# Designed miniproteins, single chains, continued (2): the designs that were tried, part 31

Each design is a single chain, and the fold is of that chain. pLDDT is the mean over its residues in the fold that is shown.

## One batch from the design tools (miniprotein)

Design m5044
Fold by ESMFold2-Fast:
Structure m5044 (fold): chain A 94 residues (1-94)
Amino acid sequence: SSKVNELVSKIVGLTIRMIGDILDGDHAGLAESAREAARLIKELVDETDDPELLREARRLAELLARRVAEHLGEDHPAVLELREAAEYAEEKLR
């Protein structure tokens, strides 16, 4: 659907922004982008019943959580919200 494509495009854009934030040492920008990505991943999960898209959403959220944790720490709210987004996708797959 057009809404799914819009959400995927936004998530990709945020992932690119997060890479830039890491390269620039912008930890505040990284946290903001990560939290927005977690929110959009949950919206993507709500908009699709496609198991492949749900698996990719879960994998991306897990990957982003690990990478953000390397810079902000495992207990940072942005990391916890990304892990929550991954669990949200996993629950819909069950």
Scores: mean pLDDT 90

Design m5045
Fold by ESMFold2-Fast:
Structure m5045 (fold): chain A 63 residues (1-63)
Amino acid sequence: MDEEEARRAIEEARRAAEEAPTEAGSVAAGSGYHDGLEHLKRGDYTAAAESARAGIAAGRALG
C-alpha cells in the first residue's frame, strides 16, 4: 500500500468524523484518523490505511 493511498484513507476518516451524525460515530472515525496519522509518520502505510478504514467502518456502524 503506497503513501498516497494511506493519505487518502486518512483524509476520508477525517471527513467521516466531521460528518458523523452522532458523537460516538465522530469519535470512532476520529480515532481511525489519529491512528492512521501515527502509522503514516512511522512509514507504515498499510497500518495507516487499515486504521483509517476501520475508523470509518466503526463510525458508520455507530451512526
Scores: mean pLDDT 81

Design m5046
Fold by ESMFold2-Fast:
Structure m5046 (fold): chain A 85 residues (1-85)
Amino acid sequence: STQDRLDQLINQIRNSTDFSEILRLLDEAMDLIQTLPRDQQIAQLGRLIDALNELYERETNPGVRHLLGLRIDTLRRRQQQLLQE
């Protein structure tokens, strides 16, 4: 199911140490999330934000940390937009 695939992708994001892999997994997760009803999109975006925040807090490379922060901000803006619909 879409939920099972999202659970797998989020777990892979949490366990990845490769920023390029994280970006690929994020793109795949976002493609799946956009197919969901609005309420489920909001919930799944929250899960991605939480996963990326965990990576952000562990990241020691300041450049990668900055790029993770930008991705988190993008997801938060998308979640906020959905909440206004």
Scores: mean pLDDT 89

Design m5047
Fold by ESMFold2-Fast:
Structure m5047 (fold): chain A 100 residues (1-100)
Amino acid sequence: MSEREKIFKEAKEFLERVLRIVEELAPHILEEVQRLIDETLAELEANPDYSKEQIISLMRRLVNEVLGLAERNLSPEQLEEFAKRLAEVEKEFLEKVEEI
């Protein structure tokens, strides 16, 4: 597997983990988050020449958009737990792609 294929695989697994957190903690925004994930995957597939840094930036943009949706739809206590779970998954993704 190429380095690009490894990074792309980790990005897809990261997006799947984000979706699972939304299903568990914020199911009422699931449809909108699925749309954002689908758009992010389409951008990744349309841009095979994206660098590792560009893919990381794309994932960070998605996290910020998902947090924005959660902030509008969750209580402060729910948002704190949601943000913590997203930060943990993002950290794991960044650590995995750093090894590639």
Scores: mean pLDDT 85

Design m5048
Fold by ESMFold2-Fast:
Structure m5048 (fold): chain A 74 residues (1-74)
Amino acid sequence: SMMEEVEKMLKEMEKFYEENKSKLSPENQKRVEDLIELAKKALEDPSMSDEVKKAMVEQAKKVILGIYQQEKEK
């Protein structure tokens, strides 16, 4: 199911963050936590289509990976 894959992607992002939290500044830790919470809220929203939910979770993943990449370039 597409939604089961999207939920798995969110759980994998949460696990990645927990395992790699120390690689981020406190400011970027908060940014990643806020993005994960936004993605969780999107998945729980009954008014959103599955396509929109997938796009929001995929976008959150891309932004989170970008934050980690930016942290390495400091």
Scores: mean pLDDT 84

Design m5049
Fold by ESMFold2-Fast:
Structure m5049 (fold): chain A 79 residues (1-79)
Amino acid sequence: DEKKKEAEEYKERANQEVKQLQQQAADAYDRGDIVLALRLGVQAGDLLEKSAEKLGNEKNKERSLAAKRELEEAAREAE
């Protein structure tokens, strides 16, 4: 099924990019750059939302929104 293969390749690519953004956010957070960490975390969340929308997966979209909220809360607590 061509659609399944395309969706799988898209998901793998999106997951790789999300992991890279999350790693960059973690590195920024560890060195005290909370603003950059938050920005990178939001970008990762936005990518997860777009990926979930393309795959027709509302559960992944809800999970992405929850992750964004958690990062925003962590940034506020770090102040």
Scores: mean pLDDT 73

Design m5050
Fold by ESMFold2-Fast:
Structure m5050 (fold): chain A 68 residues (1-68)
Amino acid sequence: GSSFKLVLDSKDPEEMRKAAEEKFPEIKLGPLTLTPSGLYFGAVLEPPGFAVFGEDGDKSVLIVSSSD
């Protein structure tokens, strides 16, 4: 299993999902959903896991965790 962090200029979760898949073609993300905490959460379909989208200062951050 591995976790990694992406720092992106976009704050749009759909653009972050596309950028993550472009940078890591081995990863397939499901839709991102806004949580009550103000973060977006989604499933990692390949490899199985989860993704969280949040903000880090003036940048957007996507954190991906997988079981592989």
Scores: mean pLDDT 62

Design m5051
Fold by ESMFold2-Fast:
Structure m5051 (fold): chain A 91 residues (1-91)
Amino acid sequence: MEEEIRELEERVRRVLIEAARAEETGSFSEEERERLLREARELEERIKELAAKDPSVVLRVARAIGRARLELGADPAAVEAQLAKVRAQFE
């Protein structure tokens, strides 16, 4: 399961970065945007599947999202606040 979680973390990061770059550059086609939306839905279902086996997957995915947001220039305080909210569910 650890390899599956790492693959999920990397997929989440890639999709978020691709989506943000598409919005910034406007260089993505409508077809590519539809592909990213489909991949996002697949990731949501995979997160639910793995979280059913290990609830800590939710926190790991939240951290992966936070890291991707930081790479995209999000406010570190806002990212930490969101992560703190997720962590509270496991404390």
Scores: mean pLDDT 76

Design m5052
Fold by ESMFold2-Fast:
Structure m5052 (fold): chain A 91 residues (1-91)
Amino acid sequence: GAASKEGIENVAEDIKAIKANPEEVRKLIASQGDLSEVQQLQAKMVEAIMNEDLEAAEAYLREAAALLNVPEEHLEQYLAALREAIELAKK
C-alpha cells in the first residue's frame, strides 16, 4: 500500500522518472481525453510534484481523498507517504 516502505520507495522512483522527463509526462496527460474528476486531480498533483510545489500536491491529494470518501486516518498516512516519497526522490 502507499503507506508501506515498498510503496513509498516505488512512488519515489515514479517521481524521479516524472522529474527526469516532465515534457513526456505532460504530453501523456494532455493526450488523455475525458478525465474523471479524480483523474484530473491526479494530473494536477503530478504537475505540482514536477514543479516541487508540495502544498499544491497535498491539497490535490486531499481533494481526491474527499471525493473518494477516504477516512481521515488513511488520508494522513497517504500525506505522510507522499512527503517521504518526494524527499526520497531528491536523492
Scores: mean pLDDT 71

Design m5053
Fold by ESMFold2-Fast:
Structure m5053 (fold): chain A 83 residues (1-83)
Amino acid sequence: AERVREATERLVEKLREVGEAEKRSPEEGKRALEEFEREARRLGEELGEDVRVVADAAVGAAKALGPEVGAEVARAVARGQLA
């Protein structure tokens, strides 16, 4: 439970950084999103399957619908994993 909560907060924080980078330029946003995807994969590998499910969902949503939606999906999936 604690690992899922901590990892979700870290993913949400990184997605907020992606959103801020996009406000500066689309190119900075793309680089930040690539860094976020690498960190999400790393967290899933280090912290186990429950975190990997949250990370995979967040990456997919952020790439398709943007970082704010990615953060919302990460929180929603994490709540489901903890219920």
Scores: mean pLDDT 81

Design m5054
Fold by ESMFold2-Fast:
Structure m5054 (fold): chain A 69 residues (1-69)
Amino acid sequence: SSALQAELARLEALRASIERTLKEVLDFLKTQTLTPEQKAKIDAQVARIQARLEEIDARIAELRAALAG
């Protein structure tokens, strides 16, 4: 299961990277004056990123279960 361990490590690193970047971007955006249109577009982008993180979390859980068996 070295391939599963490698995939798990890759996804955990990817998740941490996305979460860190998202936090940094959101913290930066809090310092900006946004139009309603810009805010709506950003909110939609954030929702898509959160959906991707949920998919990654589901796959990480699956890989952890497979490695535990």
Scores: mean pLDDT 88

Design m5055
Fold by ESMFold2-Fast:
Structure m5055 (fold): chain A 60 residues (1-60)
Amino acid sequence: SPEEELQAAVNLARSLLKNERDYLLSLPEEERRRRVLQYLQAMGFNQDTALRAVEQVFSE
């Protein structure tokens, strides 16, 4: 479902932020968001789902 796809993208984004924490924190916020977005799209998520996942994760 769209909700399951969004949750999968959110979980993957959270995993990336934990695993690459030092690297991602060294980036400006705009570049950090872009890097996470690009990763989700590379993993096969469509742009809408990837953008929604990035917004959700970075609002935490």
Scores: mean pLDDT 83

Design m5056
Fold by ESMFold2-Fast:
Structure m5056 (fold): chain A 100 residues (1-100)
Amino acid sequence: SGVQVQLGAAAHEAAEFLEEYADELSPEDLARLRGLVEEIRRAVEVDRDLARAITLMEELRALLEGLLPSLSPETQARVRRFLAGLDRVIAAARAALAAS
């Protein structure tokens, strides 16, 4: 479905910015975020478990929101743009799950 493509794209974007801004994250936070992104990828691409993908995306959102105050202003702006996109993808995924 289009939602599966959107979830995969969001996970890919998350992986890309984690690598770009890795120097602003603690090794512990970076490892947790990388692990979560890989779990999202598996839920979307391997397991095709939409409910689990939504739960993991919400965990990603919460972790990123918690990290915002410790990031540079430019990285905060980038993360906030990603979170806005992620909220739209989660809403679309929830609607698709409710319709199935």
Scores: mean pLDDT 83

Design m5057
Fold by ESMFold2-Fast:
Structure m5057 (fold): chain A 100 residues (1-100)
Amino acid sequence: SMKKLSEEEFKELRERAAELLRRLGLPEAAERVLKAKSPLELVFELIVALSGLAGESEGRIRELLEEAVDEAVEMIKEGKPYEDVIEELIERLEEVIRES
């Protein structure tokens, strides 16, 4: 999407991401996500959180986290809107929670 994300839509994405990170036991990452001032900063904080969690994980959970980071990086390289990258990362976090 080429449409600019509204302040309310961005707030909702931050709050959704933070709640999922708290459910994964990452309260510090959730606080960083809530402090993100732009979609780019939110994407960055999510990639950092998932990469860190992948390094501490094994088996299927690690595979899912590594695939999520790789997909986000490829979307960025392809020039996808950061809003689409955020939605992909949120969906991947929800999948990790279901598999945990």
Scores: mean pLDDT 85

Design m5058
Fold by ESMFold2-Fast:
Structure m5058 (fold): chain A 58 residues (1-58)
Amino acid sequence: SQDDLVANVLRNVEDLISQGKIDEARDVLDHTLKVNPDLPEEKKKELREKVEQLIKEG
């Protein structure tokens, strides 16, 4: 499901941020959005906002 996709991406991003791999975390977000163009804009916005929040908190 789309919710499973979002959850899996956020887990991967959190793991990368915990390792100090901020650029790689951003690349994962960008790649996910490129290969899932049919993802609703609301879900794309949610992913972008949550990733930015995780980066700011790390």
Scores: mean pLDDT 83

Design m5059
Fold by ESMFold2-Fast:
Structure m5059 (fold): chain A 82 residues (1-82)
Amino acid sequence: KERLVRSQVDYLVDLLKEAGLEELANEFRKLADELISQGKVDEIEKILSKYLPEIQRAYARGDVEKVKEIAEKLINELKKLL
C-alpha cells in the first residue's frame, strides 16, 4: 500500500512539474513525505483517489490553471491531516 501511494505521489509531482507548477510540486512532495512518515498512508490514498482523476482530466485538456486550482485543494486537504 505504501509503495502504491509513493508511486502516485511521484506521478503527481512529475505531472505538476511538467505543467510548470514546480513550487506546488515541491510543497506536495514535502507534505506527502511528512504524512507518510506519520503513518497516514490510508488518508493520503483517499485524498489522492478523489483529486488525481480531476487533475488528470484538466492536464489532458491543457488547462494548467485548473490543474493548479485542484492541486491547491488537494494540498489544503493534506494540510488538515498534520
Scores: mean pLDDT 85

Design m5060
Fold by ESMFold2-Fast:
Structure m5060 (fold): chain A 65 residues (1-65)
Amino acid sequence: SAIDYQLEQLREALEQAVPTESLERLRAVLDAASAKLIAMYPQEAEYIRAREREILAELERLHAA
């Protein structure tokens, strides 16, 4: 639940930033935040990486629109 809460907050913040930030910057923020979460919850690393990939794919779609 704590992991899902952090990932949803991150997703919302990054999606709201799409109109004003480059995709490269959004990717960098996502990578840094995901790495920090993995450091706190190493047993969930695979799950966090899967969610990171999903968030990135959505950011790429929104940026291409």
Scores: mean pLDDT 86

Design m5061
Fold by ESMFold2-Fast:
Structure m5061 (fold): chain A 66 residues (1-66)
Amino acid sequence: VSNEELAKAALELLKQGLSMEDAVRTLGAQYGLSEKEVTLRLVKAGFEGHISREQALEAMELLQKF
Protein backbone atom coordinates (compact mmCIF):
# COMPACT_ATOMS: atom_id res chain seq x y z
CA VAL A 1 0.00 0.00 0.00
CA SER A 2 1.27 3.49 -0.90
CA ASN A 3 1.46 6.48 1.46
CA GLU A 4 -1.24 8.16 -0.68
CA GLU A 5 -3.55 5.14 -0.32
CA LEU A 6 -2.93 5.02 3.46
CA ALA A 7 -3.66 8.76 3.69
CA LYS A 8 -6.91 8.35 1.71
CA ALA A 9 -8.02 5.46 3.95
CA ALA A 10 -7.14 7.46 7.09
CA LEU A 11 -9.14 10.48 5.83
CA GLU A 12 -12.21 8.27 5.30
CA LEU A 13 -11.92 6.91 8.86
CA LEU A 14 -11.49 10.43 10.31
CA LYS A 15 -14.54 11.56 8.30
CA GLN A 16 -16.50 8.73 9.98
CA GLY A 17 -15.59 10.24 13.38
CA LEU A 18 -12.59 8.11 14.38
CA SER A 19 -9.67 9.73 16.22
CA MET A 20 -6.23 9.66 14.63
CA GLU A 21 -5.20 6.94 17.14
CA ASP A 22 -8.20 4.76 16.21
CA ALA A 23 -7.63 5.32 12.48
CA VAL A 24 -3.95 4.30 12.81
CA ARG A 25 -4.91 1.20 14.85
CA THR A 26 -7.56 0.21 12.29
CA LEU A 27 -5.21 0.66 9.31
CA GLY A 28 -2.42 -1.26 11.07
CA ALA A 29 -4.76 -4.22 11.55
CA GLN A 30 -6.16 -3.92 8.00
CA TYR A 31 -2.79 -3.74 6.18
CA GLY A 32 -0.67 -5.85 8.55
CA LEU A 33 1.48 -2.87 9.55
CA SER A 34 2.56 -1.73 13.01
CA GLU A 35 0.83 1.38 14.39
CA LYS A 36 4.25 3.07 14.42
CA GLU A 37 4.79 2.28 10.71
CA VAL A 38 1.31 3.56 9.75
CA THR A 39 1.95 6.75 11.77
CA LEU A 40 5.37 7.30 10.14
CA ARG A 41 3.88 6.83 6.67
CA LEU A 42 1.02 9.25 7.45
CA VAL A 43 3.56 11.87 8.61
CA LYS A 44 5.37 11.38 5.28
CA ALA A 45 2.03 11.66 3.43
CA GLY A 46 1.53 14.97 5.28
CA PHE A 47 4.83 16.32 3.89
CA GLU A 48 3.64 15.17 0.43
CA GLY A 49 0.37 17.12 0.86
CA HIS A 50 -2.03 14.16 1.09
CA ILE A 51 -3.43 15.17 4.51
CA SER A 52 -4.03 18.53 6.22
CA ARG A 53 -1.47 20.35 8.41
CA GLU A 54 -3.65 19.69 11.49
CA GLN A 55 -3.88 15.94 10.73
CA ALA A 56 -0.11 15.75 10.12
CA LEU A 57 0.55 17.38 13.52
CA GLU A 58 -1.78 14.88 15.24
CA ALA A 59 0.14 12.03 13.57
CA MET A 60 3.49 13.56 14.65
CA GLU A 61 2.27 13.82 18.27
CA LEU A 62 1.11 10.20 18.14
CA LEU A 63 4.54 9.17 16.77
CA GLN A 64 6.16 10.51 19.98
CA LYS A 65 4.34 7.75 21.95
CA PHE A 66 6.24 4.95 20.11
Scores: mean pLDDT 81

Design m5062
Fold by ESMFold2-Fast:
Structure m5062 (fold): chain A 94 residues (1-94)
Amino acid sequence: SSEQVARNAGLDILKGAYGAEKLILVYAPWSPPSQKLIEEIKKYKLDIELLDGEAHREELEALGVTKVPTLLGRRKDGSIVNLNGSIEEQVAAL
């Protein structure tokens, strides 16, 4: 769909802005905002990796992840960048 193409193009722009080769959504199954974003990702086939925040809490807290959903970027060297700001605003920019 045209919306799927536009949203994936927006993800490429977002990745470029943060030097990220991959985007990662930290989610929790109990979180309604996480559920809504996962449905959008599936609906538009967005190139975003899903990471269960409950299964990786200690490692994610060390990266400054204190809430779900949170959008992270992984750079080519394997380092993680927290996309600082509202996830809704970042997704709306897609």
Scores: mean pLDDT 76

Design m5063
Fold by ESMFold2-Fast:
Structure m5063 (fold): chain A 74 residues (1-74)
Amino acid sequence: SSSLKAIGDLSEEEIEVAELYEEMRKEGKSTEEIGEEVAKKLGLDTSNPIQVVGATLYALGVVISLRLREEILK
């Protein structure tokens, strides 16, 4: 079950994906470039646009979960 407690207890992979997303965003990389690098990290096919979009949405979901946790705990 997706709960705030579960969201606050992320795996190392999820944390690494969130950090990669935030780093690339700070570098001014496009959403497409971020999606490709996340897909590579996850071992997905970067030539498949559905998998690249999926990787981007996964990373965004992890980042949103972390940001939501931060807002609730401030």
Scores: mean pLDDT 73

Design m5064
Fold by ESMFold2-Fast:
Structure m5064 (fold): chain A 82 residues (1-82)
Amino acid sequence: AAARAEELRERILELARENIEKLKQLFPKFSEEELLEALEDFFTSFPLETLITIITEMRIADAFAPISPELSELLRELASLA
C-alpha cells in the first residue's frame, strides 16, 4: 500500500508537470512556477491520509478530468487506497 501510494504520488506529479499550462487554467492567479511549487509541496509534504481527504473533499480528480483524464484516474486510484 505505502509503496503504491508513493508510486502514484510521483506519477501524478510527473503528469501534472507535463500538463502545467492546462492546469493553470484552473488557477489563473498563479504563475506556472508558483502552481508547480504548490503541487510539488502538496503531493510530497502531506501524510497519505491527509492527502486522500483533501483530494476527496475538494473533488480534485473531477476538477482535473477535463485537463487530463489520465491524471484524474491516478488521483482516483490514490484516493481508493484509504
Scores: mean pLDDT 77

Design m5065
Fold by ESMFold2-Fast:
Structure m5065 (fold): chain A 66 residues (1-66)
Amino acid sequence: MTAVVVTTKEAEEAGKKFAEKAAKDYGFDGYEVIVAEDEEEALKLAEEIAKETGRPVAAIGKLAKV
């Protein structure tokens, strides 16, 4: 199973490093990084991917939903 990290262009490098480390540490077959246009889209995409696929998903960005 591959892990998914949804990030923004501002946080892309941090997101890639997190995805690589998480995949290795948790024994996933690989990782995928998706770059969203903004933090709201990143959070929405992460929620949709998690619901539809059941894959481990993280979103990296500022908390736009409080």
Scores: mean pLDDT 70

Design m5066
Fold by ESMFold2-Fast:
Structure m5066 (fold): chain A 68 residues (1-68)
Amino acid sequence: MVGPAVKLLQQRLFDAGFLSEATIDGVFGPVTKAAVARFQKAYNLPPLTLDGSIDASALQQLLQALDS
């Protein structure tokens, strides 16, 4: 995952209440994956991909949803 894009995703998840500010490190690790999964479950969104990875399109869609 691209660090700046991951950091932006983490910032948006923090703004939405799914991540701690201390977790905004630009690393797409287990805590960030769990936060994304919780956000998707809370908003009844589909899984990121069939294998659970995030590509550029899925990341863009998540950022758009968090900014809405």
Scores: mean pLDDT 67

Design m5067
Fold by ESMFold2-Fast:
Structure m5067 (fold): chain A 71 residues (1-71)
Amino acid sequence: AGRALFEGIVAYGQGDYETAAAHFEEAVALAPESELAVEALYGRAKALEQLGRHDEAARDRARAEELASRL
């Protein structure tokens, strides 16, 4: 989980938004009810915004906010 989050952050920093989104998705899948998943969902939303996938980004932000409110 932590490695996937880190890989997502690195890919995002390199401008590889598709790869970043995929790594953030893996991080959420590995630890779905965690503070790490909240960070990964926000990271994926940011990557999706860069790709013009605004509706998917909005859903990830909403999911992150709901999860954060329960932690």
Scores: mean pLDDT 84

Design m5068
Fold by ESMFold2-Fast:
Structure m5068 (fold): chain A 65 residues (1-65)
Amino acid sequence: AYDELVAAMNALQALPTPDWAALQAIGDRLVEAEAIPDPKEREKALRDVVGWARGTLAAAQAAQA
């Protein structure tokens, strides 16, 4: 999950016109997820952030194709 999130963020940064606001929002959501004390809820929140980051990447790739 974490490695997948980092890969998605790196791919977003590598786009011809990176969406820096979206990257900041993904980072903020990651910080919030990591602050969750319960490991199960934290893992669930991290998976949600990964899904959102991947969706953002797919939309950006389609727009910049």
Scores: mean pLDDT 78

Design m5069
Fold by ESMFold2-Fast:
Structure m5069 (fold): chain A 72 residues (1-72)
Amino acid sequence: MALRKTLLVTVDEAKAEALAAALSAVPGVTRVEVEGGEIIVTLSAKSQAELDAAEAAVKAVVASYGGTAEPL
């Protein structure tokens, strides 16, 4: 069965749309919702290792935009 996880991403509002587009390209990201300077990201993977890899990739992209990501 697929595993799911939701992350709350906080970033400068001016960067939110560009970051959301970048996050949508990450393998394992199934949904991205933008609310001003906050982005809700839903991850899905077949295994815990793949889910952890997807989360690490999301956090790396978020950090490159000067944002933070936390489990929701």
Scores: mean pLDDT 83

Design m5070
Fold by ESMFold2-Fast:
Structure m5070 (fold): chain A 75 residues (1-75)
Amino acid sequence: MEELQKQIDELKKEVEKLRDTYPEEASELMREIDRLQGILDVLKENDLPEELRNAIVETLQSDIERLKKKIEELK
């Protein structure tokens, strides 16, 4: 959980750096990051079965890596 939050926070910081150069792309990326934050918040607030929690965490990690790659492509 804390590791996922840290990764999401780092993505937000990187996207903020892009706002002046790529405002439209930065807005799109921020919307995707907000979606991931919403999913993480659901995981934090709900006591889900371990198997379901692990599946959602794996999906979040995959989505984070995808967004990270997209951000790097803009640099």
Scores: mean pLDDT 81

Design m5071
Fold by ESMFold2-Fast:
Structure m5071 (fold): chain A 57 residues (1-57)
Amino acid sequence: ASDELVAELARAFGVSPAAVRKAFEMIRAGASQREIMRATGLSREQVEALRGLVEAL
């Protein structure tokens, strides 16, 4: 994902851009939803939204 998209998602979710980047990396690595949530502080719904974006990109 672009740095601009990462910054926009971070603002929408109320988290740091680093958390969004880490979530994308973990999703591509096949990490579980639970591991991503623990590592980033994202909710289940936010992780599923990012997973959908990874599949669409």
Scores: mean pLDDT 81

Design m5072
Fold by ESMFold2-Fast:
Structure m5072 (fold): chain A 88 residues (1-88)
Amino acid sequence: MKEEEEKRLKIFQEVSELLQSDPDIKKAVEKVLEYLEKLYEEAKKNNDKITLLTIIEVLDLLTKVVPDEELREKAKKKREEIKKELGL
């Protein structure tokens, strides 16, 4: 439990920092999507379900808050791919 909680919190913290890293929200979101892509490849290799579920949660959040239609759609597609990988 502790390791899973720490992993999840670290991911949310890194996402939050990336969203605040650029005054251009589109650039900030692109950085988040790049981070999540790298994290997804790592989690997939390790069958790290906690990280995969956390990525889905972050992508869901992005689909609700991102004003850019193209980036929002990109987040939706990535979420759907990961959900299929997990059998959700």
Scores: mean pLDDT 79

Design m5073
Fold by ESMFold2-Fast:
Structure m5073 (fold): chain A 81 residues (1-81)
Amino acid sequence: EFDLGAIIVGAAVLIVTSKDPLARKLAQELLDILTDVAEGKLSPEEAKKRLEEIIEQAKSVPNEEDRKLITRLAEEALKVL
């Protein structure tokens, strides 16, 4: 179970530590979505659609641990929104 702060930290760790450019890109996109929702620039419903897109794109992440983590973070973000 992740609260919003844990999701943000998890995404930041992926951006800094992952060697896979797709995993880093998806983690950055996740942070951007959460920031835009917090700033009122994106509705929770629109954010959920974009998070589902991240989950789909995460299937192409070749590193199993990075793939599992980005998928988990996006799934937990869907529960918080």
Scores: mean pLDDT 85

Design m5074
Fold by ESMFold2-Fast:
Structure m5074 (fold): chain A 80 residues (1-80)
Amino acid sequence: VTETKTVTKKAKAGEKVTFTAKFSDPRIQPGSTATARVESEDGSRVKVSPAVVNADGTITATAEGEHKDSTYTFTLTATT
């Protein structure tokens, strides 16, 4: 099973943005495969941390933008 959550956040140049999404599928547990994809609206390069699956069914990832204020779109995907 694959579940995907997408959310947007605004960030200032050089700011780290942490993203957390709640997944309702009880099969998503620590050890499930999770990926984080981040896109910036202005096309800036973004550094993305590995996605972390938490015991409460949330998935967390962090992005750090380059020298531009931007809106980041996080797509978090979990597979079981």
Scores: mean pLDDT 73

Design m5075
Fold by ESMFold2-Fast:
Formats: structure tokens, C-alpha cells, sequence
Structure m5075 (fold): chain A 66 residues (1-66)
């Protein structure tokens, strides 16, 4: 459900921000794309996948800006 999507997004965001100093912008983008693909394969609805995508894309923007 939406709570699962929020949890997945929050966890992914934290991981991307933790790894940011060690990854290039392209690697961060790829990690976010892989996270979105995993959510979709995990049976999340398109709306739930969109929630995860937004959280991970925000994390990538924050990581690149830091």
C-alpha cells in the first residue's frame, strides 16, 4: 500500500544520501532508477511506484547539491 511505498522511498533516500560522497551523479541516478524498477517488480501500483520515484529523485537532487 502507500505506506509501503513511503517506507521504500524513505529507505532508498537515506541510502542514496549516505552513499553520495562515493558515487558520481550518473551512479546516483542509476541507483534511483534501479530502486524504481525494484518497486515495480515488487508489485507496487503505478501510483505507488510514482511515490517511490519522487522520493528517490529528490534524494538524487539533494545528493548532487551537497
Amino acid sequence: GPADAETIGRTGRGELLRLAPELSPEELRQAAENGVRSARKGGLSEEEVEMVRRALEEAVREAIAA
Scores: mean pLDDT 79

Design m5076
Fold by ESMFold2-Fast:
Structure m5076 (fold): chain A 76 residues (1-76)
Amino acid sequence: EEVPEYDPSKDPKEQIEKIKEWIESKIPSLSPEKQKKAKALIEYMDEVLKNLDKYTKEEQNNIVENLSLAAKNIQA
């Protein structure tokens, strides 16, 4: 199973929701320390989704890219 890759041609909200879903699916297979990091990232993603319309499209794309990288780091 691969982390959802950042794609600038796709909707930022849908990409964030897919990354969140992927992280949630991985939590049971992670170490306790990685589970803690994954849960913190999910909380951050929920705050981003709540306030997504306050960001420019460029900022939203940067958030998606950073979240994809953070998810990869949790898996590694």
Scores: mean pLDDT 81

Design m5077
Fold by ESMFold2-Fast:
Parts: C-alpha cells; sequence; structure tokens
Structure m5077 (fold): chain A 66 residues (1-66)
C-alpha cells in the first residue's frame, strides 16, 4: 500500500534525522551532524531498512565521539 511505501522510506529518513539531532546535542557541528544523517540515510536506502540506517547512524555517532 502507499502507507507502507511511505513508512518504508520515512523510517530511514526519521532515523537519519534522529542521528543528526543526537550529533548536534552532543556538540557536533552542523557539517558533522549532516554527515552523520547522510551516512545513516544512505545506509538505510542501500540496506533497504530502518535497521540498516540505525546501525550506520550509531556507528557514525561512535566515530564522532557522541
Amino acid sequence: SLDELIRGRSGPAVVAANAAQEALKGGASREEAEKVGRTAYEAGLKGGSSQAAGDAGRAALKELGV
């Protein structure tokens, strides 16, 4: 359904936005936060899941020290 398609694509986007927000809250620059969010989103699209986005976002935050 359209709702499931929207949820499938919005899941990675929401996870990416949350990862970027965590980076900013941890004191990261806007550029660093954008990189974290982009890394999470691209991984989510490539891996086809919010889980893939979350895993990549957490790894990026850890590399950043947040």
Scores: mean pLDDT 77

Design m5078
Fold by ESMFold2-Fast:
Structure m5078 (fold): chain A 104 residues (1-104)
Amino acid sequence: MEALEKFERVLEALRAGASLAEALEILGVRVSPADASPLLLLVEVGFLLHEEGYPQEEIEERLRELARALREVYGAPIEDIRVEYVDGEPAVTFRDAAAEAALA
């Protein structure tokens, strides 16, 4: 329950114009603005939901919602969010079409 409340507060804060660092502070993560990234926010949310016992499918759904908000507010080229379990720990992956194009 509390993890979902923090998740919803992060979404509302981002849509209200909060920075990535301010969104991370809602999750209890303190970083400089230079170290704040969309990927770090996705990883921290994924870990929070996993520790609270949410199933993988729900974590993936919530992370896709967060990725959509990040695209709408910051133009982050994040798509195809997946959560995989490696040695019992969640690993968050995403497809970055802009980064893939830059490597070609």
Scores: mean pLDDT 72

Design m5079
Fold by ESMFold2-Fast:
Structure m5079 (fold): chain A 88 residues (1-88)
Amino acid sequence: AMEEARRNAEEALRAALEAGRKGEEGDIPGAVGFALAAIGNALSAALSGGGEEGRELGRRAGLEGARAAKSPIGRAAGLGAARAAEGA
């Protein structure tokens, strides 16, 4: 079911963007929390949906989050999410 992979990828992107926002605000604990959520959701996307398709969705979400990031921690969150998905 690709719906679960898509939902997890969407949550990964949202979390990566929020990590970026929290980093811009100087809320480092909040930024770290959202960075971990981005990584976890990208990994969940990769583990859902039948392998390569889920992995690509999670990877794409992470890269998009990194590209849109407003802070170094947001970029790291997006890249970490993409790497987690690719490694699954």
Scores: mean pLDDT 79

